# Designed miniproteins, single chains, continued (5), part 64

Each design is a single chain, and the fold is of that chain. pLDDT is the mean over its residues in the fold that is shown.

## One batch from the design tools (miniprotein)

Design m18207
Fold by ESMFold2-Fast:
Structure m18207 (fold): chain A 97 residues (1-97)
Amino acid sequence: SALRRQQELLREAARLAEEAARRAEEAGDTETAEALREIARRALELAENPTPETPLQAVNLAFALLAEAVEADELGDTETAELAREAARLIVEATRI
């Protein structure tokens, strides 16, 4: 139950990061889009292959998402920033289970 919930939260975070990447790309911010896609990929890998190190690796992804949110905000892309922050929040919730 707890593991399944953690996997579901990580998959939802990956989905939001992918949506954020798509919006960043539409805004012409290809660097942020590529970073967000990589984060989404890693979140999905953690969901599919959980290990004892998964919570620590997830926390690192949350920090990476927050860094990309700051970059998006600086470019005026508040929508990408909000999606990245929501993805980070879900990842942090996944580590608390």
Scores: mean pLDDT 88

Design m18208
Fold by ESMFold2-Fast:
Structure m18208 (fold): chain A 83 residues (1-83)
Amino acid sequence: SRLERSREFARELGRELLERFVKNAIETVNELYEEHLKTKKPLSELEQSLLRIYLSLLEAAQKVEPTKEIEEAIKKIKELLES
C-alpha cells in the first residue's frame, strides 16, 4: 500500500539522517575535546549546550546501534561537561 511505502521511505530517510547526525556529533565532540586538552580553555555556554544536545542524541543512537565510537564520544562529552 501507499502508506506502507511512505512509512518505509520515512524510516529509511530517518536512518540516513541519524547516521549523518551521529557522525557530525562525534567529529564535533572530538574537535572540542582535542581543543580543550590543548588549551584547557573553559567551554562557552553555547558549546556546553551543544554538547548536552549531542549527549542526548548519542545516548539515543547507542541504544539502537551501540558502537565503540559512540561510547568514546559520550565519555568525552561527560569529561568536558564536568570540567
Scores: mean pLDDT 79

Design m18209
Fold by ESMFold2-Fast:
Structure m18209 (fold): chain A 83 residues (1-83)
Amino acid sequence: MREELERRIEEIRELARRLDPRAVPLALETAKQAIEAGDEESVERVGRALLELYLRARAAGDTELAAQTEAAMREIGRLVREA
C-alpha cells in the first residue's frame, strides 16, 4: 500500500513537471486512497505536488490547468475535514 502510494506520488510529480493535466485526477484518486488508509504523510505529499503544479501552471499562463488544480486542492481539503 505505502509503496504504491509513493510510486503514484512520484508519477504525479513527473506529470506536474510536464504541466500534464492527467496529474489532477491522479492526485485526487491518490489523496482519497491515502485518506482512507489514514496516511497523513502521503496526503501532505500529494498536496505539495498539486501546489507545485498550480504554481507552474500559473507561471506558464495555463489558467485552465491552474483552476483545475485549485479545485482539486479544495476537494482534498474538504475530504480531510470529513475524515
Scores: mean pLDDT 85

Design m18210
Fold by ESMFold2-Fast:
Structure m18210 (fold): chain A 85 residues (1-85)
Amino acid sequence: TPEQRRELILRQSELTLQYLKFYIEARTSENPEVKKLLLEGAEELARLIQEMDRRIKAEDYEGFYKLYEEAERLARETEEKAEKL
């Protein structure tokens, strides 16, 4: 339904904001290890966001949520690793 599609787009948009946060932090960091980690995380997150868009178009909501959970985990792990460096 249009309501379900809107909810999925909002969740995808939240991950897009996380992608932008990683990208900005990577560009401003003076630590080469942090820069590399955040850029690699952003790149993988962008790939998952693109796949999520394909799932929305296919009305594969179950596939969308599996990718969403994977992206949330990736974002969390990337942030935690960056904070320890």
Scores: mean pLDDT 87

Design m18211
Fold by ESMFold2-Fast:
Structure m18211 (fold): chain A 81 residues (1-81)
Amino acid sequence: DEEERNAVIESAEKYKAAALLNAQKAGDLSGDQSYYDTVQKQVDEGLEKTKDPKTAFEGGLQIHKVYMEAQAELNKLQAEK
């Protein structure tokens, strides 16, 4: 679906911000700043892919996946504390 593909690409910056916020909170709870750095690197790699129309959708999906994984880690850490 073209609308779904466009939504994934257009929301890349929004999901980047959300992923980094979740990673910061998870790092604060765990005391491990390397988690934030790992998430930032993965999001930056996805964002680079969005600059090329041929890889833009894959880049958007990567950022969305990283956001979902960071949200899951934050939820896990909050449930443990």
Scores: mean pLDDT 80

Design m18212
Fold by ESMFold2-Fast:
Structure m18212 (fold): chain A 102 residues (1-102)
Amino acid sequence: SKEEIEKVMDEIVDAVVRLAQARRAGDSAGATAAENEYLKKMTQLMNLLSKYSKEERKEFIDKLVERVKAALDLSDPADREVYELTKLNFENMLELLEKFES
C-alpha cells in the first residue's frame, strides 16, 4: 500500500540522518548500526516497489530523494557524501527492479 511505502520511506530517512550524524561525530559503531538499519529498510522498500509500474517507482524514489535532501545539511561535506551515496543507491534500486521485470 502507499501508506506502507510512506512509512518505510520515513524509516529510511531516519536511518540516513542517523548515519550522517554518526559520521560527523566519528562514531563508527553508530554509523554501522544506522547503515544496517538503512539496508534492511531499503530491502523492504524494494519488495514493496516491485508491485508498482516503472513510472510509479520513479515517483516514489524522487519523493524519497527530496525527503533525504531536506533532512540533511548539504553544506556539510559528510552529509553531502551520504546524500550522494543514498541517491546512487536509490537509482541502482530502480535499475535492479527493471531487470527483474525481464
Scores: mean pLDDT 86

Design m18213
Fold by ESMFold2-Fast:
Structure m18213 (fold): chain A 90 residues (1-90)
Amino acid sequence: SLAEARAAGEEVVRVMVEIIKDNPAEAQKLTQKAQEIILKFDTMVNEGKSPEEILRAMREGLEELYKEVTDPAAKERLRAAIEALEARIA
């Protein structure tokens, strides 16, 4: 449902904020990627995309963020968030 997609979006934003706080040396780069993910989410919601399409796009954004981070703890948090989104898409 759209309500589930919104709840998942809020959780993704929380995870991104925590990763940025814990990685101040990479904060600017990670913030830019996080903003891209958030903007895409808002755009897709406004375009009337399905909850499944929105969740898939968010997962793809997190996978791109995963490639950018070097900290193992940040990678693990992103991996958990990606897996949680996969569970909601299925």
Scores: mean pLDDT 77

Design m18214
Fold by ESMFold2-Fast:
Structure m18214 (fold): chain A 99 residues (1-99)
Amino acid sequence: MKFDGILDFILKTFGKKGVRLFLESMLSRPDLYSNEALAVAYTRLGQLYRDMGDYQKSVDYYQKALSLDPNNSVAWRNLAQSYQALGNYDLAQKYLQLA
């Protein structure tokens, strides 16, 4: 299933709020989804919260994505950017090295 295609459709039809509600609904039943689909969902929520300026929630969601897929270089880079935005430069540098 092209999960990103569904998210793009929801974004175009219902906006960022629709995508957030869809992803939060999905994550309320994690037993129904693969680790790969859950990692994508957490990464997309991290991106949405970062776009909204909620860098702490962005960090929390990227950490959850990386617990399922530690080889996700995009999530490591985005986690580092969120820590930089929070003023935690030491963690930002550490996680950029893992990207």
Scores: mean pLDDT 78

Design m18215
Fold by ESMFold2-Fast:
Structure m18215 (fold): chain A 88 residues (1-88)
Amino acid sequence: SKSDIIQKKIEQIKASVQDYLDMLSSYDQSISDVQLQQFIEQAVERLTREMKENGFSDKEIQEAVEKVKEEINKLVAEKRAAQLKSLA
């Protein structure tokens, strides 16, 4: 279904962001707000293009983009919280 395709794309984006955050953690590096904004913008642009190519409506694209932004922000917040705990 369309909802399954959207969910799969969101999970793929989440996995790529998680891998990036895990890499930064392994090198004791923090994600900058500028880098985070660039990653979000690139992920949103790619998702929008792919969904348009697959015939999704503007409303479906908008809803998927909003969900992706929420999920990325949640992952970053969880990662930052985990880093703070490791320093305590």
Scores: mean pLDDT 77

Design m18216
Fold by ESMFold2-Fast:
Structure m18216 (fold): chain A 68 residues (1-68)
Amino acid sequence: MSPREELQQVIEELRRLAAQERDPAVRQGLQDLVALLQTMLNDPSTTDEQLEDMVESARATIELVRRR
């Protein structure tokens, strides 16, 4: 799977977590992260290495939110 496809999947997962999140501050943080990652995904100049780093960071955030 390409880094862009992986980032798209991670964004979809973050959107699902935001929709299910009951804490408004955490929900807003997840929505802000989705907006940032979507902007980077839509930029054709974003390198595969930058996309991979973003996927790793976003997955770490998902793990922390899920383990609450």
Scores: mean pLDDT 84

Design m18217
Fold by ESMFold2-Fast:
Structure m18217 (fold): chain A 78 residues (1-78)
Amino acid sequence: MSLEELERRALLAAASAYKDGIPADSILASLRRALTGSGLDQETVDRLLKRVRDLLEELSKLSDAEVDERLAKMLREA
């Protein structure tokens, strides 16, 4: 799996969890465990989690309808 593919999947998983009402800290902790468990180095994990945190911050500023549209777009790009 390419780094870009992995990033896209991590962002999609985070957006889906956010839509389901899972707290950002729980999403980040779960993804850190999954990425580390996949054999990725710490710097790669930290970089991906930064992208996830940036996405979650962006989603926190959107309405429910805008979150749904963002998730739909991400699913089409997956």
Scores: mean pLDDT 81

Design m18218
Fold by ESMFold2-Fast:
Structure m18218 (fold): chain A 63 residues (1-63)
Amino acid sequence: MSSQLQRQIEQVRRDRDRVVEDLLRKSKEAEEKGDIRKSASLYTAAEIVRIGYELDIELLEKQ
């Protein structure tokens, strides 16, 4: 892989971690407030976002 491609993969990993962490934090805050539906929705969103980023990383790694 080129150095540029490797840097792009690292950026996508950082974006994944940031977005997923934010959603999981909000899910935890909703759980602590007793909003079970909101907590579950945010957790599900975090998993979907994580999978999406992981697929993007896999596609970049195949180049």
Scores: mean pLDDT 84

Design m18219
Fold by ESMFold2-Fast:
Structure m18219 (fold): chain A 82 residues (1-82)
Amino acid sequence: AVAEAEARREAMIKKAREAGKKAGLSEEGIEKIEEAIRAAMEAELARALGDEEAYARALARARELAEEAREEIEKIADAIAA
């Protein structure tokens, strides 16, 4: 259900936010990661609803946002690996 997908998205954002704080990211850096997660979850929702056009657009946006947040993602990955 849409409500379950939204709850899951918020849970993932909360986890990413905590990981970002532990990695020493700024609030702006955490926001970039949150935007990438939201776009990725929008792609999953569109796919589940059978909206192929919305899926393609959301997936492309998620990839662009993830590339913009690459340094922040690497810092979180390093903090988890340490």
Scores: mean pLDDT 78

Design m18220
Fold by ESMFold2-Fast:
Structure m18220 (fold): chain A 72 residues (1-72)
Amino acid sequence: SVELVQRRQKIVDALEKDPSLSVLLFSTDPAKQAALEQKLGVTLSEEDRKFAFDYSVEQGVQDIKRAVDKVT
């Protein structure tokens, strides 16, 4: 549990510091996935990758919602 929480925190911190890393989560290129793991400093399981993907999508949806709310 502690290891899982620490891994998830590293993923969140890295994505918040550099949101462009989320683009690598959408890549099917194994080299880009390896580059993401190196930048995060952690080896990503399928569950970790899904968590990071879901987190990035949620942030994107919130950004769109805020943009819409600004003009409506």
Scores: mean pLDDT 73

Design m18221
Fold by ESMFold2-Fast:
Structure m18221 (fold): chain A 84 residues (1-84)
Amino acid sequence: DVAAEIEARRAKLPESIAALKKHAATATQEEIDRIRATAPQLIDELESKEKNEEARREGLLLLAEAARIAGLEDLAKEAEERAK
């Protein structure tokens, strides 16, 4: 079912963010660069695909935490602003 595939992809967004946060906590410079490249895409996907406002807000705040752990303050502020 196409609907089931869309739902499965959507369910992976929280897992992707959790993995990003875990990587940020132990990040080398290469991993920080990956976070910088990946996090804007995850922000856009949360904004465009997550219809549940509470889940979207939670995901954005989790991304902001990951960005702060990685030292990416501008990205953290952007995610927090979009979570409002």
Scores: mean pLDDT 65

Design m18222
Fold by ESMFold2-Fast:
Structure m18222 (fold): chain A 88 residues (1-88)
Amino acid sequence: STESELFELLRKAEAAIRAGDLETALEYAKEIARMFIEPVGRAMSVYSEKEREEMIERSAKAIVETLKKLLAEGIEVDEKGRLRPIAP
C-alpha cells in the first residue's frame, strides 16, 4: 500500500541520516514528496512541471530536517509510521 511504501521510505531516510549519507536521505525524501505532490499538482492543473519539481525539492529538504531533529531528540519512525524512542 501507499502507506507501507511511505513508512519504508521514512525508515530508509532515517537510516541514511544515521549513516551520515544526507544525499541518499534526500533522494528517499524526494520520493516521499513525489507521492503527495505529483497527484495533487496534476489533478489541480495549477502547477507547472518546474513548479512541482521545486515543491518536491523544498518538501524533501523539510522532511530530512524534520527527521534529523526527531533523531537528535532520540525519536525514530517505526515500521507502522509511529514515533517512538530509539531503542537503547
Scores: mean pLDDT 79

Design m18223
Fold by ESMFold2-Fast:
Structure m18223 (fold): chain A 90 residues (1-90)
Amino acid sequence: ELPEEFSEELREKMAEIVLKNAQSEEALEIAEIIKNSKSKEELVEKLAELEKRRLDEEGVSASEEQKEEIARKRAEGIVFGLYVMVEKEK
């Protein structure tokens, strides 16, 4: 389960995991979004915007509403996966 509050320590650990696993410009952008997000909701929304941009660049023929739903689910999956990785390191 994701925590309701998004602590600075949790943000730093999530960003470190992203940077450790990928050294791309995209990983740097994701890490910056994580560090600058003040809440779990803000993080998911900002990552969903990034994922929607990627879907648009890939030329996916889905509707805008469908792309937004896919992007949000991808963002939620990323946040959940990072949270699970942080919990495993405790």
Scores: mean pLDDT 76

Design m18224
Fold by ESMFold2-Fast:
Structure m18224 (fold): chain A 75 residues (1-75)
Amino acid sequence: MSEQLQAFLADPRNRALLDQYARYLASQEEIKPGDAERLARVLAEELGLTLSPEDLRALGAVIEARAREYRAQAA
């Protein structure tokens, strides 16, 4: 994980927005491969961030893990 992505995740405002995307993903009927990475790209664009493909995959993994936590709590 890059310093840029670590700094991004350290900001409470960015974490709140990530949480919103994670809740959206958790509300879907199925979490498909690539859904979280696509949402990571949208999140980065909303905040004016240029992330590497590796950081986008890492951010996507964080969103997916958080979404699965919400889905488990709802079940």
Scores: mean pLDDT 78

Design m18225
Fold by ESMFold2-Fast:
Structure m18225 (fold): chain A 78 residues (1-78)
Amino acid sequence: MEKKKKEELEKKIKRQIEFFDKLLAGELLPKEEEEKIRKDSEEITKLDEEGFSELMEELAKLAAEARKKGVTISEVLK
């Protein structure tokens, strides 16, 4: 998978996590935000098995690096 495309998908996954955190905190999301989450999920599920595995492997590496440095994954990507 192209590096730029992989980074774009990683950002979409992080955004989904942020919205789920807001829901768990009891915040009501606007319908427009829920629709964006759904569309982002659909794009991620369109990846073939190989592309999905590559994305997850890269995300795991970024998460491990972020934990070692004590920063967020977004900080590592900058």
Scores: mean pLDDT 64

Design m18226
Fold by ESMFold2-Fast:
Structure m18226 (fold): chain A 86 residues (1-86)
Amino acid sequence: MAQPLDPLKADPKKLEEAMRKAALAAGASEKNAEEAARYLGKAAESKDPEEASRYVTKAANALLSDPRVDSYDAGKALLEAAAAVS
């Protein structure tokens, strides 16, 4: 399983933009990229690591809801978003 992101280190808006760009690069639709970005932003706003992890899972599920995105693409996009804001 992919290592959980630590979105609590990032600005929520910066992380949302990074996630949107990574999701689009992975082949996600604009709708699914925006949904993933929104959930990852909520993860960054979370005060509890468990709550943040749940939002990261929702972001991954938004990516996986796109028929052009598989588990590898979703994981890579999440890691690229995290790298862009570190």
Scores: mean pLDDT 76

Design m18227
Fold by ESMFold2-Fast:
Structure m18227 (fold): chain A 100 residues (1-100)
Amino acid sequence: MTQVEREIEEVRRAADKLLEKVREKFAQHGYLTLEEVREIFEELRKEASPVEQGLIDDALGLVERKLREKHPDGRFTLEDVEEAIREAYERHLHTLRLAE
């Protein structure tokens, strides 16, 4: 694999891990708080590569932005968090593909 192919795989893996953990947390009580999302992202970040950390940091920033704008009560749907993770993933893929 090329360096770009490896980085794309790392970004995909990080996005998949984030989605898995937020779905698990949502299943416990049917909503997500900003604190719970931050805890999940920080925990995954500890074991992440620099490329994976970049995806995690961008996804968290998008979650915090969208959620403060749409949900000032601090309670979020699974869809809002999944969309933020997907958006960060697509942005990172686009950047990596341009670097070919």
Scores: mean pLDDT 79

Design m18228
Fold by ESMFold2-Fast:
Structure m18228 (fold): chain A 76 residues (1-76)
Amino acid sequence: MEEARKRLLGVIAAAGAALPEGASEEEAAEAIAEALIAAGVSPELARALRDALIAGDEARVEALTEQIVAEIARQL
């Protein structure tokens, strides 16, 4: 679980580092979703997280993050 969370944070950090200066929150959310898909996360969960981030739905972001962490943990 802790290792899967670290991997998720690493993917998010890498996506953020690849963004150009002045990138919008929407562009950041899209980059995170694409990075998660490239890392093997299901497109459905990654895009649902993108939509929740853009909407500012903190409760949904938390729930989707736990689902993504569980998926990553199964791959470790």
Scores: mean pLDDT 79

Design m18229
Fold by ESMFold2-Fast:
Structure m18229 (fold): chain A 73 residues (1-73)
Amino acid sequence: TLLALASAFSALAANYKAASDSINAAISYALAGHYYALAGDLANAIASYSKALALAPASTTAKSNLAKAKQAL
């Protein structure tokens, strides 16, 4: 399911963050946000994109997707 994918990428992101791999953590949070957004869970999508952007502030993908999720609310 989309929520299962979102949860899996969120867990993967936490593991990368614990390993000090901020780049892969940011990518994994962005993917979690994407799958939350597809599932219609905009609150968790916004939270996940915000975590991705905090780890990779220059990420145009995270900025764009965060803006879209906020617009959908």
Scores: mean pLDDT 79

Design m18230
Fold by ESMFold2-Fast:
Parts: structure tokens; sequence; C-alpha cells
Structure m18230 (fold): chain A 95 residues (1-95)
């Protein structure tokens, strides 16, 4: 339980760092933080398989943010990151 809580907090932190990087136009740092968030989300699925559906939604939003960055659509990247953060915070409340 504590391991999953710490992993979800790590995901939230990485996503918030990615959001700040996107807002500052730092695309390289944004990708680095998105990769970190994705790796932590994979770990969360292994640690807490009962939250697989919630974590899959977070992964989908991380993927959408990365795709938006690839397209130069920073507005959509910000929106997807904000949605991913909200989903991760909601999942953390359930653990």
Amino acid sequence: KEELINTLKGIIGALKDALEAVKNGDRKSAYTYLIAARLLAVAAQIIGPEYKEEIDKIVKKITEAGRALDQGNYEEAIKSLEEAIKLAEETLKKV
C-alpha cells in the first residue's frame, strides 16, 4: 500500500514537472519527465494491479501529451498533462 502511494506521488511529481517544462517551452525536459512518469506508471500497475484501469487512463493521457508535443500543440499537451495529474490524484485518494 505505501509502495503504491509513493509511486503515485512520484507520477504526480513527474507530471507536474513536465507541465512546467511545457509552459516554459522546454520540450527536452518535458519529454524527460513524461518518460519518468510513464516508467513509474508501469511500476504502479505491477505494484497495484487492482488499480489497473485507473493507471491505464493515466498512461493514455501521458501518451496523448507526448503526441501533442510531437505535433507542436503545446495547448493540447498542457490539457492532457492537467488531466493526467487529476487522474493520478484521484487514484491516490482511492489507495
Scores: mean pLDDT 87

Design m18231
Fold by ESMFold2-Fast:
Structure m18231 (fold): chain A 100 residues (1-100)
Amino acid sequence: FKEKIKEIIEEATKELEKKINEVDPELAEEFRKKADELLEKIDEMSLEEIFKAWKELTEKTFEEFKKKHPNDSKGLKEISEIIGETLSKLEDIIEEAKKK
């Protein structure tokens, strides 16, 4: 399960970094550094801790983007969609792990 979680977070990190970088390269770099730190710690964390940490990181990044770029409706929608899709995928894996 952790390998699949790592793949999902790595893919989401690349997508979010790319979208944020189109408007705010500094915020994109900050997000990537924090995401990379989380990825390094995944093997030491429970599935619930990984989910919580990812949710907190992505929500904080989204709030910062919204504060700096409140009129970028396209960027806000695309970033929120990636975050929502990733959280949904992670919840699915955690539920699957609990059944086994």
Scores: mean pLDDT 83

Design m18232
Fold by ESMFold2-Fast:
Structure m18232 (fold): chain A 80 residues (1-80)
Amino acid sequence: MSLLERLEAVLARHAEQVRKQHLASREEFLRRVAEVLERRPELEPRLAELLDIMEATGDALPLEVYLGVLELEEGVERVT
């Protein structure tokens, strides 16, 4: 299973909990993670760790923060 396939499954499983956090949509998370993997494939293990947290807790905030930091570092900040 690819990291993106796993992310889609985790987001679907915790859809209500992620929605309650008022964070990015499922489509936004998938797009942002895909962009990071295309630019920096070496970060896949770190993204997998963040997915492990989401899978165990339903908490999408660690992934949101990490993606936000990477987007600021790369100057990429946009958008749906």
Scores: mean pLDDT 74

Design m18233
Fold by ESMFold2-Fast:
Structure m18233 (fold): chain A 84 residues (1-84)
Amino acid sequence: MKEKILKEVDELVKKMEKASGKERDELVDKLIEMVRSLEDPEIAIEVANKAAEVNDDPRMIARLTGAVLMVSMRKLEKEIAEKQ
């Protein structure tokens, strides 16, 4: 699973390098949605780091950081709810 996600991210990042304007924004949105849909914050962090290595757009990095935080918060909430 993790390896498959990282491969999909690599493909998206390569497409973003060639895209511009609306298409680039749509690819960035898709990447952010992928990260937000992840259940494991460790995988989310690896996805964000992999994207940042190939595309250093500060706006994308900021959005990825926010998505990682959201994944981490959701996992924490679930664990707290299950124990309480």
Scores: mean pLDDT 77

Design m18234
Fold by ESMFold2-Fast:
Structure m18234 (fold): chain A 69 residues (1-69)
Amino acid sequence: SPVAELAERELARIEELMRQAGASEETIERVRATVRAMVAAGVPLEELRATLERIRAQLEAALAEKQAA
């Protein structure tokens, strides 16, 4: 499924950003489970993309702030 392929690709990026931000493996696992549940529930590709883009942007902003401090 193209939706599942997009989700797994973006999850790999988000997981790496979360680790860099100091998130626990438990938190990373919960985010992974949530995204996979969205895919299984048939969430539209556009909605999934928007959600993943928002998460990534928030993590990138948090990392930039951490490095500036």
Scores: mean pLDDT 81

Design m18235
Fold by ESMFold2-Fast:
Structure m18235 (fold): chain A 79 residues (1-79)
Amino acid sequence: HMVRAEAEGELTPEGARRFVEALRALEDQGIKVVELKIEELPDGTARVRAVVEAPEDLMSAEQLKATLQGLLDAARAAG
């Protein structure tokens, strides 16, 4: 049984890079990145959206959402 979480936000180029790197690190922990969309805007910012899934025995849906949102917030703070 899998749990799913989604997060979306606007980041600087450095923030977007950090967010993608953090998502790759989650894959090493058994969390799957199901969808990753990055839209580069004319002002140099990026609109990012990520959907992730994890086994229910690894974490709850609430924990997965908190983890994903925390990574997005950290990436936003970095830029």
Scores: mean pLDDT 82

Design m18236
Fold by ESMFold2-Fast:
Structure m18236 (fold): chain A 92 residues (1-92)
Amino acid sequence: MERNRREAERLLKEAEESDDIDEQRKLIDEAISKLPEDLRQRVIQSINDPDIEVRRQRMEEFRRRGLTLEARIIELSIEIDNRERELRKLLE
């Protein structure tokens, strides 16, 4: 379990440092796959919520519990969605 958590942290750091949205998404999916099943399910539900304010609230709930890795995954997912939305506006 600790090895999987370290691997998830490494993958998340690589995702945060990448400028490629597709690479960031792939790395986030891999990081999520390294989480325990119960946390993985909650993170996936948080990321897939259509309401960004609900996603932010869930991120803060993880942060309050000291689950900083899970909170950062949700935060980066929100940032990626915002960047993709901005790029779509520029290309349309």
Scores: mean pLDDT 82

Design m18237
Fold by ESMFold2-Fast:
Structure m18237 (fold): chain A 91 residues (1-91)
Amino acid sequence: GSMEFAEKMVRRAEREIERLREAIARARAGKLSLEELQAVILDGEIHLGMLRIALGVLKLIGDEEGAKLVQEAIDRLEELLAELEALRAAL
């Protein structure tokens, strides 16, 4: 029963997701520098790495429900990071 752990990881991911959404909006408005965009992408990649480690742990201990919650958060972060990378490539 690591439900509290999985839920804490998802809550941390939700905060990062909102931060990435704000960065996407600022980048689209031309209000984000290349350096700021790169810093946001790096921070998102660090959070993604932490979630992947958490997913590995949840799978190892057999917490299938917790693993599913963390995987859904990973998928959302990967989608937003791909959008930020596309915006960076267009600068």
Scores: mean pLDDT 88

Design m18238
Fold by ESMFold2-Fast:
Structure m18238 (fold): chain A 74 residues (1-74)
Amino acid sequence: SMDEILAEMRELLEQIKKETNIDKIVELHDRLTALLREFLAAYDPSDPEQRAKLVEALRLHSEAEDILVKKIDE
């Protein structure tokens, strides 16, 4: 379900926040990106509840990408 995908995305973001190794952050980010693609494949734009969930999914992905970019720039 979309809620299960969001729960997995939240867990991956928490792992990314705790990870210090860039290669591991890249692997976790790739997994989070795959989950976002699964979410988008199931997404119905006519459902307002799903739109709120999409906003959260995009926020989780964006936050993970910001962490990765910051680590690469070091």
Scores: mean pLDDT 86

Design m18239
Fold by ESMFold2-Fast:
Structure m18239 (fold): chain A 65 residues (1-65)
Amino acid sequence: SMMEEEKEKLYEELVREIREAYEKGKLTPEQYAGLLLRAIGAYLDSPTLEEFREKVEELRAEIEA
């Protein structure tokens, strides 16, 4: 469905942002691995796009702090 496609796209965006933070030296290898695991956990545990968006916002705030 379109909602599942948008959810997947948002997940891909989050993974890219985590990778970019690591490449810029903002994260250790351990932090990078931990954030990727948290990202997939949020994706799997969120049945709707809106619930996933809220979790992504939370993770983005943590990455950018």
Scores: mean pLDDT 85

Design m18240
Fold by ESMFold2-Fast:
Structure m18240 (fold): chain A 74 residues (1-74)
Amino acid sequence: HMLTDEQRQAVLRIARRAVERLEAAHPGVPFWDVPRADYLAAMREVAEEVLKTSTDPVEQEAARFVLDALDRLA
């Protein structure tokens, strides 16, 4: 239900990495001008990468939370 502070920080790290990917693809474009679909796709890519590469249970739980949230928005 509720995330721990550590899990919440892990979710924010996923969001930051997604924004960094979008900034690399669209240099100088403000994040609010980026299409919602591109942001959601970047979030999914980062979360899936975390699940495949991280051994930290907190990061894995945060990635699962992000993927579940994205599925509810689809």
Scores: mean pLDDT 78

Design m18241
Fold by ESMFold2-Fast:
Structure m18241 (fold): chain A 64 residues (1-64)
Amino acid sequence: MSHGLEVARRIGEGFAIGYEGARNGAEDEAIARLQALGLPPSLARGMVALGRTMVAIDERAAAL
């Protein structure tokens, strides 16, 4: 089975969880969900931080 494709899918899911958590103000909940999926705490926090950056970009775009 394609190991790389499975890893890519899990990473995509992690980013989606981080983005939604940041957008909804539920970052701690998103971190907990990412850790439940087997991500280490530092990586879970990193994904939420990236999600927060994406939310900021979306909000800036909506402001104009």
Scores: mean pLDDT 76

